Designed miniproteins, single chains, continued (2). Designs and how they scored, part 63

Each design is a single chain, and the fold is of that chain. pLDDT is the mean over its residues in the fold that is shown.

## One batch from the design tools (miniprotein)

Design m6169
Fold by ESMFold2-Fast:
Structure m6169 (fold): chain A 97 residues (1-97)
Amino acid sequence: KPSPEVLEVEVLEALALIYYGIFKANAPYLSPEEAIKGGKDVLKKIEEIRKQVEELLAQSTDPEVQAAARRALETIDEIIKEVKESIKNFEEKLKQQ
């Protein structure tokens, strides 16, 4: 059985993926203004999740928790990058309207 701390990391990673997935699915159907607002709201939530994973990594001496947290941070960092790029693209489209 995974430790409670490993499960906590996995739940935080899953939550970040859920927020990203909802944003990615809805963004093509939103106005540029709505997509920028939604993207910034999602980015803030994912950055809060990232901080919680960093705290778990800093507090744990368990190699399995550290490995799970490092994998989660890699996934979260990629998601943050994609959301930021999406926001930038919508901001550029808004300037053309």
Scores: mean pLDDT 88

Design m6170
Fold by ESMFold2-Fast:
Structure m6170 (fold): chain A 96 residues (1-96)
Amino acid sequence: SLEEFRERLLKIESLSEEAVEKIVEAAEKAGLSKEELEKIYKAIEKMASLKLSEESIVEAVLEAIKKGDLSEEYIVKLGIEKDIEEGVELLKKAVS
């Protein structure tokens, strides 16, 4: 259920309650199945284990839902790409 999905996400230390709510709301609006929620959860757990930022994790999940590609590999790839972009922007600000 969506409530079990929310409870599992709240146990991920790197995710705030606000981040979890954004993900859960997007999943509910998209009408995701239990199997699709499990794929998203595994991708989020993987991204969190890689120490990706909360913003990158949220943006990756929301984009994957919007695109209709819920494969773990695709979601994790998006998260890594977004985290790299954030790091580059921080570097530009630090050296200016």
Scores: mean pLDDT 85

Design m6171
Fold by ESMFold2-Fast:
Structure m6171 (fold): chain A 90 residues (1-90)
Amino acid sequence: EKEEEIRKAVEELAKEYGVDESTKENAIRLYLDLVNGAKELKKRMEKAGMSEEEKKEIEEKLKKEIKELEEAVKAGKLSPAEKKLVEIIK
């Protein structure tokens, strides 16, 4: 379902950008890993019986990590290949 939609979306983007198969496969893998990580985090929160305050704290931490990654991309700290993978995933 969601994973299949992600695979199709990344595959279409890869075709439009004309990226090679290895780059496409790596992009699909990274995107699926991100989605699976979010699902795992949600399951852990539910299992632990977390309050809304605890959930907000985890969400804030995740948002901070994402912002740091976006700033690293903008600052050119990522390799050209990594920047291209991020663009494909978007």
Scores: mean pLDDT 60

Design m6172
Fold by ESMFold2-Fast:
Structure m6172 (fold): chain A 73 residues (1-73)
Amino acid sequence: MSEEEKEILERGLEELRRLVEEEASPDDIAGMILALLSNFPGHPEIRETLEELLAETEDPAHRAVLERGLRLL
């Protein structure tokens, strides 16, 4: 992975965390997860971030889209 690709991944993961923290719509969260999975399929940092967010998230709809993201890895 290039340095530029790593920066894009890190920024995408940061945006995903922000969307969950700010309780964005489940569709927006799902869209970010799908974008990350499409560009970086099976990447360990995506799995770790999804697991971290699941541990911190109480909203059932948000938890559902995070769990689906993990199943798609």
Scores: mean pLDDT 83

Design m6173
Fold by ESMFold2-Fast:
Structure m6173 (fold): chain A 70 residues (1-70)
Amino acid sequence: MPATLGDVARRVGKEKGLSDEQVEIMAKAYSMHQAGFSYDEVAERLGVSRRTVRNYVRWVEEEAAKTPGF
């Protein structure tokens, strides 16, 4: 079956030791950034720092690049 954003985010969360809540926020951050929102806009909407958004987006992009069918 094709991998979902949720599958990619869960793998990153396991590797980085993130909570389920942090994994969900990371998936939302990536989705919003792909939709054209800036890091500052994503950070404001999700209640996290700009640095956290940048790290979350980068980690998901790196894992997605290794994931067939994403």
Scores: mean pLDDT 80

Design m6174
Fold by ESMFold2-Fast:
Structure m6174 (fold): chain A 131 residues (1-131)
Amino acid sequence: SSVEEAKARLQKLIDEANEVLEKLRKGEITPQEAVEKADEILREAVDIAESMTPEQLKENFPLLKELLERVVDVYIEAIKQVKDPVEQFILRLKALSALKQFADRIKKAHPELKEEVDKTLKELVERIKNA
């Protein structure tokens, strides 16, 4: 079904985010490469979410939230690995910008989910600020 296909696509992105995080933690990729991959995952996630009906997105929102939490884990790990304060600041701004752009696009496509998106964004922004 289209719901099952959307769920499978989101799960694939969660698996990709987990792989990026593991590679970053092992030093197999750079913080910059990890952030670029996280940005690609968010871009694909928003395209999937924009293609969903309101019912499909409501049902899949827990998976979308899990994906966003994993992407934020990648951003936080990348920020922690960078020693230069200017580069840390740039990565933090990139992460915050990417999340805001994601949230704005989802709210435009699915205004019925504005409150859930805003709540999730607030929680994720606080995690990045505290990193």
Scores: mean pLDDT 88

Design m6175
Fold by ESMFold2-Fast:
Structure m6175 (fold): chain A 86 residues (1-86)
Amino acid sequence: MDYERDVKILEEEKELFDETRQKMKELFAKNDAAVAAGDKETAIKYDQELIKVSEEAIKKMKSPIAQALFLIWLGVAKISLENIKK
């Protein structure tokens, strides 16, 4: 893997990456607030939206760095959803 080439691809997609990252950040904050309030239904809804946004981002982004970061956030959202279901 060529790190400099992968960084350049990420820089070329920066606006899409930053927009998607900001959307993910807002959804995680809403999920955390719902969990803290004991609102399991709302927390599940935001975890499902996080999963959807992450999967779409992985498909749209060409940067392996961006794809890896969204895969991490996808994993976090899936773990959150499983913990809420318990």
Scores: mean pLDDT 82

Design m6176
Fold by ESMFold2-Fast:
Structure m6176 (fold): chain A 82 residues (1-82)
Amino acid sequence: NPEVEALVRAFLEEIRPIQEEAAAALEGADEEERRRIEAEAAARLAPLAREAADRLAPLDPELAAKLREMAAEAEAFVAAVA
């Protein structure tokens, strides 16, 4: 489904700079800094995953459910670290 593929690609492009920034910041970070960096990245990724899920829901409800699960896991991680 080219529409689903386009939406997935757009989501991956949106999260790329967040993942790259997190990866760079994690180099040489101690355990406390690592947890904080991961929580900050998760907080930025969760709303983007929610938006992608909403756009995908009418086209691929199973993929949308998976993205919502990923967002919920990220939100839970942020809450646990805060």
Scores: mean pLDDT 86

Design m6177
Fold by ESMFold2-Fast:
Structure m6177 (fold): chain A 68 residues (1-68)
Amino acid sequence: ELEEEYQRKLDELFDLGVEALKKAVDLVISRREDPEKAAEYQAEMDRINERIAKVEKELSELRKKLEE
């Protein structure tokens, strides 16, 4: 069952990484064209990064359990 949980967390991390890249591009563009939208995108990026950090920690813990 731990292997299934690990796979789910890997998939989640991958999806979040893709979202982060897309949002980073949108943020760079909007900083020049629409500063109000840039602030909203920055807040969204901060939330995505917090989620990534949480999933990375969970993956690290699961990996240690799977190695044993």
Scores: mean pLDDT 81

Design m6178
Fold by ESMFold2-Fast:
Structure m6178 (fold): chain A 66 residues (1-66)
Amino acid sequence: MWTLVSKSEREVDGVRITTEVYEGDDGSRKVVTTSESAGARTTVTETYDKDGTLVSREVRSETAVP
């Protein structure tokens, strides 16, 4: 089961960056980083096993055309 253990939000050069860390019962972790600006959003999901090894990475990008 995934439990949200931390959430941080910051803004850099007009881009809002949200980082959420989830922890599994086995010590695995999932880190979701979302970068959002006017007309653009990028979400990076990285899953780590209990040993801290990256086992999967997914990148999703969305942009608006005027």
Scores: mean pLDDT 78

Design m6179
Fold by ESMFold2-Fast:
Structure m6179 (fold): chain A 68 residues (1-68)
Amino acid sequence: SRVDELLKEAESRLSPERYSVVRNILGSLKGAPDKEETWKLISPVVRKTFSPEDYELLEEIAQAIIDE
């Protein structure tokens, strides 16, 4: 899936510790009743936590999860 491909890219680009944080954030998003609203609420915090390049990748993964 696109999500799996993007996660593979994240794993190759991020440290194991940073990748673990990414997996936890995205796992929470996948489990959320309203994924789109949940991402809207947390994305500003994620944007401030990660580099612009890493955030762009996270945004793509989050949108892929929201889109199924």
Scores: mean pLDDT 82

Design m6180
Fold by ESMFold2-Fast:
Structure m6180 (fold): chain A 78 residues (1-78)
Amino acid sequence: SKIEELEKRYQELKAEVEALGKLIDTLRQQAAELRKEGDTWGADLLDQAVQKLEEQLRKTREEAERVEKEAKELREQS
């Protein structure tokens, strides 16, 4: 059904959000350690990667919210 397809898509998007969040946290920790070691250049490269991943995370969260809302509205119309 349409609802089952939306619920599956929502779970896939939730998993992607969790994976992206963990990757961002890992890269932020690595950047902080590089700064402690005096590798500001390496840290800045990781910060740039984090900025791109944060934009991807934002878009994925927005898609997840849209899919969840559509699934909820379809359930309420039944």
Scores: mean pLDDT 88

Design m6181
Fold by ESMFold2-Fast:
Order: structure tokens, then C-alpha cells, then sequence
Structure m6181 (fold): chain A 77 residues (1-77)
């Protein structure tokens, strides 16, 4: 699967979870890039996604759940 396709899918997932479009695109891109460089480091992908969501103002509990859904999707690729 191409990194651009992963980025688009992660952006769609974040949008569906209530993240604003600009933030969803930025975080989806960062998660897709981290996955591309470290495809089996799901903990790094999860931590990076949580950190960016927290900086964007998403509450910790919600950020953690969103990152878990992203990692679950990436594990099934």
C-alpha cells in the first residue's frame, strides 16, 4: 500500500472521530510517515499520534483511544 493511501485513510479515520480537517491531515500524515519509516514499531506510532493530538487540544483519554484505533488499522494492513 502506498504511503499516500495510508495518509488519506488515517485522515478519514480522524475526521470520523471528530478531529478538524487541517489537524486530521497533519496528524494522519505524521502517523503514516512514522509507520513507513518504522512499520513494526506500533508503540512509537501510538505515542507520536497521542502527543500530536494532545498538542491539538484533544483530551488525553480521547487521544489515547484515537491512537489505538489508528494502530489497530495499521496492524491489519
Amino acid sequence: MKIQEIHEKLTEMLLAMGVPETVARLIGGAAATTYSLNPNDYELIKQTTIELLLKAGVPEERARKMAEEIVKYLKEL
Scores: mean pLDDT 85

Design m6182
Fold by ESMFold2-Fast:
Structure m6182 (fold): chain A 70 residues (1-70)
Amino acid sequence: MTVEEELERLFEEAKKRIDAATSQAELDAVMDEFARRLDELWPRMTPEQREKALELVGELTRRYLAKAAA
């Protein structure tokens, strides 16, 4: 699996888990797991892949905040 494929997989899984979350603790756990796995990939990324990762982080953060506010 490429870094790009792993990023997309992590992002799609995190989105599904955010959508399914029923508590703040579940939302926090999803974000913590995504951040941990992104940190593991970060040193292996090209600058272009890092830009993609930051874009995905922004999208997840928006989804997290919308879900947490509801």
Scores: mean pLDDT 82

Design m6183
Fold by ESMFold2-Fast:
Structure m6183 (fold): chain A 61 residues (1-61)
Amino acid sequence: AAADLASARKAVDLARSALRHYKGKATVGELIKLVQSLLEGQVSKKTATNAVNRAARELGL
């Protein structure tokens, strides 16, 4: 799990890359849940949720 700002930023970048890659292959809700689950293995659930929500907003989802 990540405990610092650098890890949080890395999580957001990973979420953006994953959401862009899968945007045409699944529903927005399924993509958000998939990316959140992937991030929860590397960062806290709160950090994962915030990263996914931010990335989705930046992509207009």
Scores: mean pLDDT 68

Design m6184
Fold by ESMFold2-Fast:
Structure m6184 (fold): chain A 65 residues (1-65)
Amino acid sequence: SKEDILKEAEKKLSTLNMTPEQRELALKAVELILDGKIDEASEILSKLTPEQREKVIDIVVELLS
């Protein structure tokens, strides 16, 4: 379910070097990706560092594989 995927994403994001605000943005981006709102997700991800964006995308790919 979407809720199970988001819960797992939150657990994985908690292991990353992020502020609480950055983690909220990352989780929102994951939710938008799951909803097919790629442009909105990309805009939110642009607020994260390149390294953080890469880690978020890796998590999404893992969860959707």
Scores: mean pLDDT 85

Design m6185
Fold by ESMFold2-Fast:
Structure m6185 (fold): chain A 71 residues (1-71)
Amino acid sequence: KKSELVAKLIGHVLRIIGIGLEQGKVDIASEAARAILRGEHEKALELARQTGSPEAVRDAEAAIKYEEELK
């Protein structure tokens, strides 16, 4: 269901930004979110790791999976 995949993708992207806000790393988190939406998967994972949050990395991995399924 395409609408469900879009909702899940956006949800995980927003969670990454939220984590960045909590950790004072919103610039890195926002770049990770943009990398996911551009299909730059390895860059997105590297940026998510730079937040220092394992949750941000898991959200990036989930968002990448949903972004790939939307193609």
Scores: mean pLDDT 83

Design m6186
Fold by ESMFold2-Fast:
Structure m6186 (fold): chain A 64 residues (1-64)
Amino acid sequence: SQAEEIAKLKEEAKKLEDAAEQGRKVAAQLQKQGAPQSVVDQVLALADAYEAKAKELRAEVEAK
């Protein structure tokens, strides 16, 4: 059903939002520990990708 599809999209968006937040916390910890900037940048890029995908899923919910 459309309601079940909307619920699944919302759940997936929330999981991606939570993953992005966790990724940013990990990046901050790595930076504090003196990890190479390239590693920090890779983690932040992944977090940005998760956030972008979550926004796409939220837009799909609004379109339904």
Scores: mean pLDDT 88

Design m6187
Fold by ESMFold2-Fast:
Structure m6187 (fold): chain A 70 residues (1-70)
Amino acid sequence: MRLTTKGAASKRIENGKEIVEATSEYEEDGADPEQREALRRAAESEARGHSRRLEVVKESQENSDKVFAE
């Protein structure tokens, strides 16, 4: 789950009432393991030595061809 540790920090008590701020708290930092995993995946793909010029055919290039070939 994303930002599960934010649960405690997003809850506060004000005037004897419990106020939950989970809505913005869970998305505020954006420091999810999923995002870090994606970054490491990208770095590993580049480090493969094939670079974008050689074998890494970016999804963008394929999309470009499909847009024109519609």
Scores: mean pLDDT 48

Design m6188
Fold by ESMFold2-Fast:
Structure m6188 (fold): chain A 85 residues (1-85)
Amino acid sequence: VVGKPADLVAREAEELGLLTLEFDRDGNITAVNSVSPEQARRLIEALENGDAEGLLETLREAGVPEEALERMEKRVKEYLENLQK
């Protein structure tokens, strides 16, 4: 089961070792580690709003390599294409 596009970006970043996510009992992301508190707040807000572009931009500002960002964008595009089928 896959979540919102922003959830896919966050999970891909965790798999790449770029950040660590904390979840509550209902599966909501409550914290993001390995980034500044301001960046963590922006990431959580983007995830709550389903804003994949805002999440990718925050990761870019945090110094995530462009190749990793392209991989995350590909996952989001594949998810959106599947929703329209």
Scores: mean pLDDT 63

Design m6189
Fold by ESMFold2-Fast:
Structure m6189 (fold): chain A 64 residues (1-64)
Amino acid sequence: SELEKKKEEIFEKYSKKANEEAKKILEEADKNKTDPLKTAKEMFLVLADGLSEAYKEIQKLKAE
């Protein structure tokens, strides 16, 4: 359905953004020899935020 296509587009948009941000964190950590635990926590927060934003936007679409 058209609604399902819009949900998928929102998911793809936020997923792509979160993955790019996480990749930058990993690249900076490699350059700076950042602690792996600290790096993992930062990447996890970025991915969690991306998922949260995607879910929120999809829920708005469903509610209206």
Scores: mean pLDDT 81

Design m6190
Fold by ESMFold2-Fast:
Structure m6190 (fold): chain A 93 residues (1-93)
Amino acid sequence: MEKLLEALDELEEQLLENLETSELFKNAPAEIQALPLEEQLAAVRHLFGQIKKLLEAGYSIEEIEEKINKIEDPASREFALRLLEAFKEFANL
């Protein structure tokens, strides 16, 4: 748990500092790429905050992925899945 929360915070910081060069954002849905930078940053912070809350509540990565798959907006769902995959790769999960 603690190591996953540390990895999540580190990945968030790296993505916020290097947003424009991030593979996550280069491959994001067109709707997300069309957003102003401040809204893209807000979306990243919001998604990381939600993942952090679920991890702190004791949900597994698999359970979090299931919750993301229930997001009604396809663009938001795809972006959240890409963010979770980036987190899994960063944390060596």
Scores: mean pLDDT 75

Design m6191
Fold by ESMFold2-Fast:
Structure m6191 (fold): chain A 115 residues (1-115)
Amino acid sequence: KEELEKLIKQLEKELFRLIVYRNMLEANPDDQVIRDNVLAELERIRSLLKELLKVAEKYNLPQDIIDKIKETISFIEKLIADMKAGKLTPEQLIAGVNKIINRVEEVLLDIKKSL
């Protein structure tokens, strides 16, 4: 339980940083340094969500929450892959980041309600 609470706090902190970088990206969507910071932050959130998934399964959280975590990881992995492949327009990247922000917020809210 303590391990789960710690991961939630870490994810909230990283989510806040992603929101800051998303705002910077909206102001200058072609800036490679900002894009690199967004990519690094998505990689951090992905790693924390994978750890959260293991802890969620260990503590037998509801299956709908586990499935939502798995789906969110898949969305982040696809966005990271598309970013690395240079496949995203600025608008597509911003839309992808916004979708990830919303999905992570929903996961965190659902877990807090289940505690």
Scores: mean pLDDT 88

Design m6192
Fold by ESMFold2-Fast:
Structure m6192 (fold): chain A 72 residues (1-72)
Amino acid sequence: MDEVVRDLLDARRELEELLAMSDEEIEKYLKERGLTWSPEEVRQYARQQLAYVPDALRTVAREAGVPVERLL
């Protein structure tokens, strides 16, 4: 698998996991990483980033010659 495709899939998974977390879980995640964000700010960021992933995956898959169906 292309490295960029793997990075995008891993980023999508991480963002989806963040959106599935409770406020308490997100606060723990932020503390462990030394971040001063609120759970709401993390969710807003994750939603914004996830909106770009499908188009990024299609572009990279086309450039790498990988079937998009294997990435979705």
Scores: mean pLDDT 72

Design m6193
Fold by ESMFold2-Fast:
Structure m6193 (fold): chain A 57 residues (1-57)
Amino acid sequence: SSEIERLQRELARLEAEFDRLVAQLQAQPSDQALLERLRATADRIADLRLRINELKS
């Protein structure tokens, strides 16, 4: 469905952002703002995966 397709594209975008934030945090391990953004992005990814799975059922 178009809704699932849109959510999957958003998930891919968030996963790419997560990977970039991980790389940035490895370069700046004490950066609390990056850590907070990483945690928020991980939470969004988890929520989106649950939503996609719900729509597939």
Scores: mean pLDDT 87

Design m6194
Fold by ESMFold2-Fast:
Structure m6194 (fold): chain A 100 residues (1-100)
Amino acid sequence: EKAREKVIEFAEKIDPALAKLVRERGLTPEELEQLADEHIARAKEIVAEGKKQLEKTSDPEEKRKLAIETMAEVLTEVGDAFNYRILARRLKELEEEEKK
């Protein structure tokens, strides 16, 4: 019946912002996978920039702070990508059951 809505309601308990985005924009599994790939690309850019900043920084305390901040940003992007991919897979499984 309302299988898509039940999947989105479950996602809302884990990531309310993602659930809202999917409801408001009607995102497909393919679009969610693309957004997940964009988050992974952003994480790679954050790592590359963080490495450049660490190489330019000579103060050990500033290096530690930059490393922690870079790691936190990377983990946020990777976490978002993971949530997007899980939701995409579940919605795709639902579409396959309905024969599209």
Scores: mean pLDDT 79

Design m6195
Fold by ESMFold2-Fast:
Order: structure tokens, then C-alpha cells, then sequence
Structure m6195 (fold): chain A 89 residues (1-89)
């Protein structure tokens, strides 16, 4: 559980950095590359969070993923993370 929680936190930190880079980027090709990396990083975080065996900790990490994904404009990932969090509790 702790290892999976640490992996999720690290992936969310990486996603936050990618979101900041994407918002500062003006080149359309680089924007696409950053958006793809951001989406992939959130999907990896979601996958790792689903491996957490403790239901309360899993729901907490999934809600955190949903919050960061929503802030980054990744609405579909945010909704999926919220739904998984609700099912975990």
C-alpha cells in the first residue's frame, strides 16, 4: 500500500509539472506532445491507485487524481477517477 501510494504521489507531481509546462508552451507541436504525456501520466496514476488494497487509502488517492486531473482539464480522467473512488468506498 505505501509503495503504491508513493508511486501515485510521484506521478501526480510529474503530472502537475507537465500541466504547468503545457500552460506555458506556445508551440502547437510541443503542446500536443505535452498533452499526450500528461494524459499518459494521469492514466498511470489511476492504474497504480487501483492497486492499493486499503479501500479508504485507494479512494483518497483516486479523489486526489480526480482533483488534479480536473484542474489540468483532463475531464474524462477526472470523472473516471471519481467513479472508481466511489466504488472503492
Amino acid sequence: DKEEEEKVQKLLEEAKALDAALRAETDPVRQIALAVQLTSTFNDALKEAKKIKDKKKRAEMLRKIAEEARAAGATLIAKKAEEEAKKAE
Scores: mean pLDDT 84

Design m6196
Fold by ESMFold2-Fast:
Structure m6196 (fold): chain A 96 residues (1-96)
Amino acid sequence: MNEEKFKAAVIAIGYQLTKDEEKAKELIEKEGLSEEAKKLFKEWVKLEPHKQLEKITELLNEINNVTLSEEQKKKLEEIVKEIEEAIKKVEKRKAE
């Protein structure tokens, strides 16, 4: 697995959960994931949630067998945190 596929998958799941298209586009642009990420994002968004989780699990297993730089790990953590924040905003809007 490469880092770009994992990032695209995480962003796609975040979009499915939040429906925040603007945030998803910002994350793709910010991380410098252009054509490949956009293609993977569109494909992943169409998958059933359980299949998206299966794919992420496969990518995580590949990551465990690959040495990532500290910067790459930090970027992945930032994407996850931004998706978590987007989910919290959607939950707050539903509660209001």
Scores: mean pLDDT 60

Design m6197
Fold by ESMFold2-Fast:
Structure m6197 (fold): chain A 68 residues (1-68)
Amino acid sequence: EEELYEAGVETGYRAAEKGDDDGLLDLVERAAASSSPEARAAARGLVEGARRAGREETAAKAEEILAK
């Protein structure tokens, strides 16, 4: 779980840094549709990665998708 979260942080940071907001949100949406704790941990990492890259708006949207 922790390893998947950290991988998600790296992936989310890279996507946000490149401005690939649509790709980031798509990954979070697919993970939110899964009941897997591993997929949800990775998605939480994606949100944190976007936040660390300074993409607060994208991170907020991703967090909302994950919460539904």
Scores: mean pLDDT 78

Design m6198
Fold by ESMFold2-Fast:
Structure m6198 (fold): chain A 72 residues (1-72)
Amino acid sequence: SAQQQAQAAAIQKRIAKLKAQILADPSLSPMQQSIYLFRLTAIDSEVWLAVKLNDEKGLNLAQQQLEDLENS
């Protein structure tokens, strides 16, 4: 739906912002950066799949995972 597409786009903007922050953080080792980027890529894939399947619960789960990562 248009609502799910808008929600997914908002989540993707947050993922892009967090990726840029991780890459610019000099306190993170290359391994730590790689682990965080891997997790963000997984969340991005979940968002894409949830939109394709019209899975509202799946989209909310992906959003919660991103929120947990942002607060860690």
Scores: mean pLDDT 86

Design m6199
Fold by ESMFold2-Fast:
Structure m6199 (fold): chain A 100 residues (1-100)
Amino acid sequence: SAKKAKIEERVDIFKAILDNIYNSIKENIDLSEELEKKIKELFQEMLDKFKRYLEENDLKPEEERELEEKLFKEMLNKLRELAIEEGNGKLVEIIDNMLS
Protein backbone atom coordinates (compact mmCIF):
# COMPACT_ATOMS: atom_id res chain seq x y z
CA SER A 1 0.00 0.00 0.00
CA ALA A 2 1.02 3.66 -0.43
CA LYS A 3 0.89 4.15 3.36
CA LYS A 4 3.22 1.17 3.94
CA ALA A 5 5.75 2.48 1.38
CA LYS A 6 5.69 5.97 2.96
CA ILE A 7 6.23 4.51 6.46
CA GLU A 8 9.16 2.39 5.22
CA GLU A 9 10.72 5.52 3.63
CA ARG A 10 10.39 7.51 6.89
CA VAL A 11 11.85 4.64 8.95
CA ASP A 12 14.77 4.28 6.48
CA ILE A 13 15.56 8.02 6.85
CA PHE A 14 15.51 7.72 10.66
CA LYS A 15 17.73 4.61 10.43
CA ALA A 16 20.23 6.53 8.25
CA ILE A 17 20.45 9.26 10.94
CA LEU A 18 21.07 6.63 13.66
CA ASP A 19 23.67 4.84 11.50
CA ASN A 20 25.52 8.16 11.00
CA ILE A 21 25.51 8.75 14.78
CA TYR A 22 26.79 5.21 15.42
CA ASN A 23 29.60 5.60 12.86
CA SER A 24 30.58 9.00 14.34
CA ILE A 25 30.74 7.48 17.86
CA LYS A 26 32.72 4.44 16.66
CA GLU A 27 35.27 6.64 14.81
CA ASN A 28 35.91 8.79 17.92
CA ILE A 29 35.61 6.28 20.80
CA ASP A 30 36.75 2.74 21.54
CA LEU A 31 33.58 0.80 22.38
CA SER A 32 33.48 -2.51 24.24
CA GLU A 33 31.74 -5.37 22.40
CA GLU A 34 29.00 -5.33 25.08
CA LEU A 35 28.39 -1.57 24.68
CA GLU A 36 28.37 -1.87 20.84
CA LYS A 37 25.70 -4.60 21.12
CA LYS A 38 23.60 -2.55 23.58
CA ILE A 39 23.79 0.56 21.33
CA LYS A 40 22.64 -1.47 18.29
CA GLU A 41 19.79 -3.00 20.33
CA LEU A 42 18.73 0.48 21.56
CA PHE A 43 18.74 1.86 17.98
CA GLN A 44 16.62 -1.09 16.79
CA GLU A 45 14.20 -0.50 19.72
CA MET A 46 13.79 3.16 18.66
CA LEU A 47 13.27 2.21 14.98
CA ASP A 48 10.65 -0.42 15.92
CA LYS A 49 8.87 2.07 18.21
CA PHE A 50 8.82 4.76 15.48
CA LYS A 51 7.51 2.30 12.85
CA ARG A 52 4.78 1.05 15.22
CA TYR A 53 3.63 4.62 15.99
CA LEU A 54 3.45 5.46 12.26
CA GLU A 55 1.51 2.23 11.54
CA GLU A 56 -0.99 2.78 14.40
CA ASN A 57 -1.55 6.53 13.85
CA ASP A 58 -2.34 8.78 10.87
CA LEU A 59 0.14 11.55 11.74
CA LYS A 60 0.49 14.90 9.98
CA PRO A 61 4.04 15.72 8.72
CA GLU A 62 4.63 18.12 11.67
CA GLU A 63 3.47 15.42 14.15
CA GLU A 64 5.86 12.91 12.50
CA ARG A 65 8.75 15.41 12.98
CA GLU A 66 7.78 15.98 16.65
CA LEU A 67 7.69 12.19 17.18
CA GLU A 68 11.14 11.79 15.56
CA GLU A 69 12.57 14.56 17.81
CA LYS A 70 10.97 13.00 20.92
CA LEU A 71 12.30 9.51 20.10
CA PHE A 72 15.73 10.94 19.26
CA LYS A 73 15.96 12.64 22.67
CA GLU A 74 14.70 9.45 24.39
CA MET A 75 17.38 7.47 22.52
CA LEU A 76 20.15 9.93 23.51
CA ASN A 77 19.07 9.81 27.19
CA LYS A 78 19.07 5.97 27.17
CA LEU A 79 22.43 5.94 25.34
CA ARG A 80 23.82 8.27 28.03
CA GLU A 81 22.67 5.86 30.77
CA LEU A 82 24.36 2.95 28.93
CA ALA A 83 27.58 5.01 28.66
CA ILE A 84 27.51 5.72 32.44
CA GLU A 85 26.85 2.02 33.25
CA GLU A 86 29.79 0.97 31.03
CA GLY A 87 32.06 3.74 32.47
CA ASN A 88 32.59 5.35 29.05
CA GLY A 89 33.06 9.02 30.01
CA LYS A 90 33.96 10.09 26.44
CA LEU A 91 30.64 8.76 25.12
CA VAL A 92 28.80 10.65 27.92
CA GLU A 93 30.55 13.88 26.79
CA ILE A 94 29.57 13.33 23.12
CA ILE A 95 25.91 12.69 24.07
CA ASP A 96 25.83 15.75 26.38
CA ASN A 97 27.05 17.87 23.42
CA MET A 98 24.28 16.41 21.22
CA LEU A 99 21.63 17.17 23.89
CA SER A 100 22.82 20.83 24.22
Scores: mean pLDDT 84

Design m6200
Fold by ESMFold2-Fast:
Structure m6200 (fold): chain A 70 residues (1-70)
Amino acid sequence: SEELREALEKLGVYWLTAVDAESLTREEFRAILEELGYGHLFDELWALLADAAGRVSRAALFAVLATFRE
């Protein structure tokens, strides 16, 4: 959805400007989404981005962003 893409784009900008970590825990990821106003998309974004260790990596986020088209 457009809202999901917007949330991912804003998360990407936030990561580049305010996060110096290469990966986030589940709790850190939720807190950032809530701060950005996208806490209601947590389950969808977690399912899209989380790895087998229960973390979200910068690399996974930017790989998904790179696949978006019009």
Scores: mean pLDDT 82

Design m6201
Fold by ESMFold2-Fast:
Structure m6201 (fold): chain A 94 residues (1-94)
Amino acid sequence: SLRKKAEEYLEKARKAIEEGDSEKAKEYLLKATEYIGELRNNGDIESYKELGKKLQEVADEFSKKFPQDSRQLAVEMTGIALRKIGDEIDKRLA
């Protein structure tokens, strides 16, 4: 389940933030962003909205704990979101 994978990676990201591991926290947040984007592309808009809100909350926690890394995380998360939008457009045009 895409929803379960997104929830799993958000939980892993929170744990990594608490442990002070910015690299793992970033990796898990980026994976959560990918699965959340796939929920939207598969028409699961309710899970997308709910988990998107949780993603924002965890990303805010990341930014408070690792302010030096927060801009790079935001750039990479935005890149994933734009790529997922592109994937949906390509699917609709195919």
Scores: mean pLDDT 84

Design m6202
Fold by ESMFold2-Fast:
Structure m6202 (fold): chain A 80 residues (1-80)
Amino acid sequence: PLLSMQEVIDLVKEILDELKDENGKVDASTLKAAVRERFADQPDTVALLEQIIDELVDENGKVDASKLLKAMEELTRAPV
């Protein structure tokens, strides 16, 4: 069974809360590994999340947790 986008957002929030540092950022490679593990049964979801992560990686190889959640919420509101 496929997860809804809201369920995906809720699970990503859980991952970010586990992995984020004191600056609210997560290492992109660690985040991708966690996404692959959490969504192992959902390769399309993993591919979508990896694409979003790659678009948000900063110069230090990290992703801002708030920006990632906002990007996912934007996909829910305006799913292209």
Scores: mean pLDDT 78

Design m6203
Fold by ESMFold2-Fast:
Structure m6203 (fold): chain A 92 residues (1-92)
Amino acid sequence: MIDEILERYRKAAIEAALKSGLSEEQAQAVADAFVEAYEKNYDKGGMRGVLVYEAVIKEAMKQGLSYADASLVAADVLGAVLTLRDQLIQES
């Protein structure tokens, strides 16, 4: 169950990163960083989004993006996945 939801989030993160202009390899790395941070911070409540956002920025910068570009990608990725999460919660 939870692994299926995380895989859906990973796919949404990849699509958001690709739409932001990242390569397939960069998008996968950013999406993997998102999922890892999201899992590790399950118990952080209101801080979870901030911690995930920072993790995605760090990975995007490792992929060669500037801080400004990494921040935009992180916002797009986080927004897309959280929108999907809210839809799934409403259906449950």
Scores: mean pLDDT 80

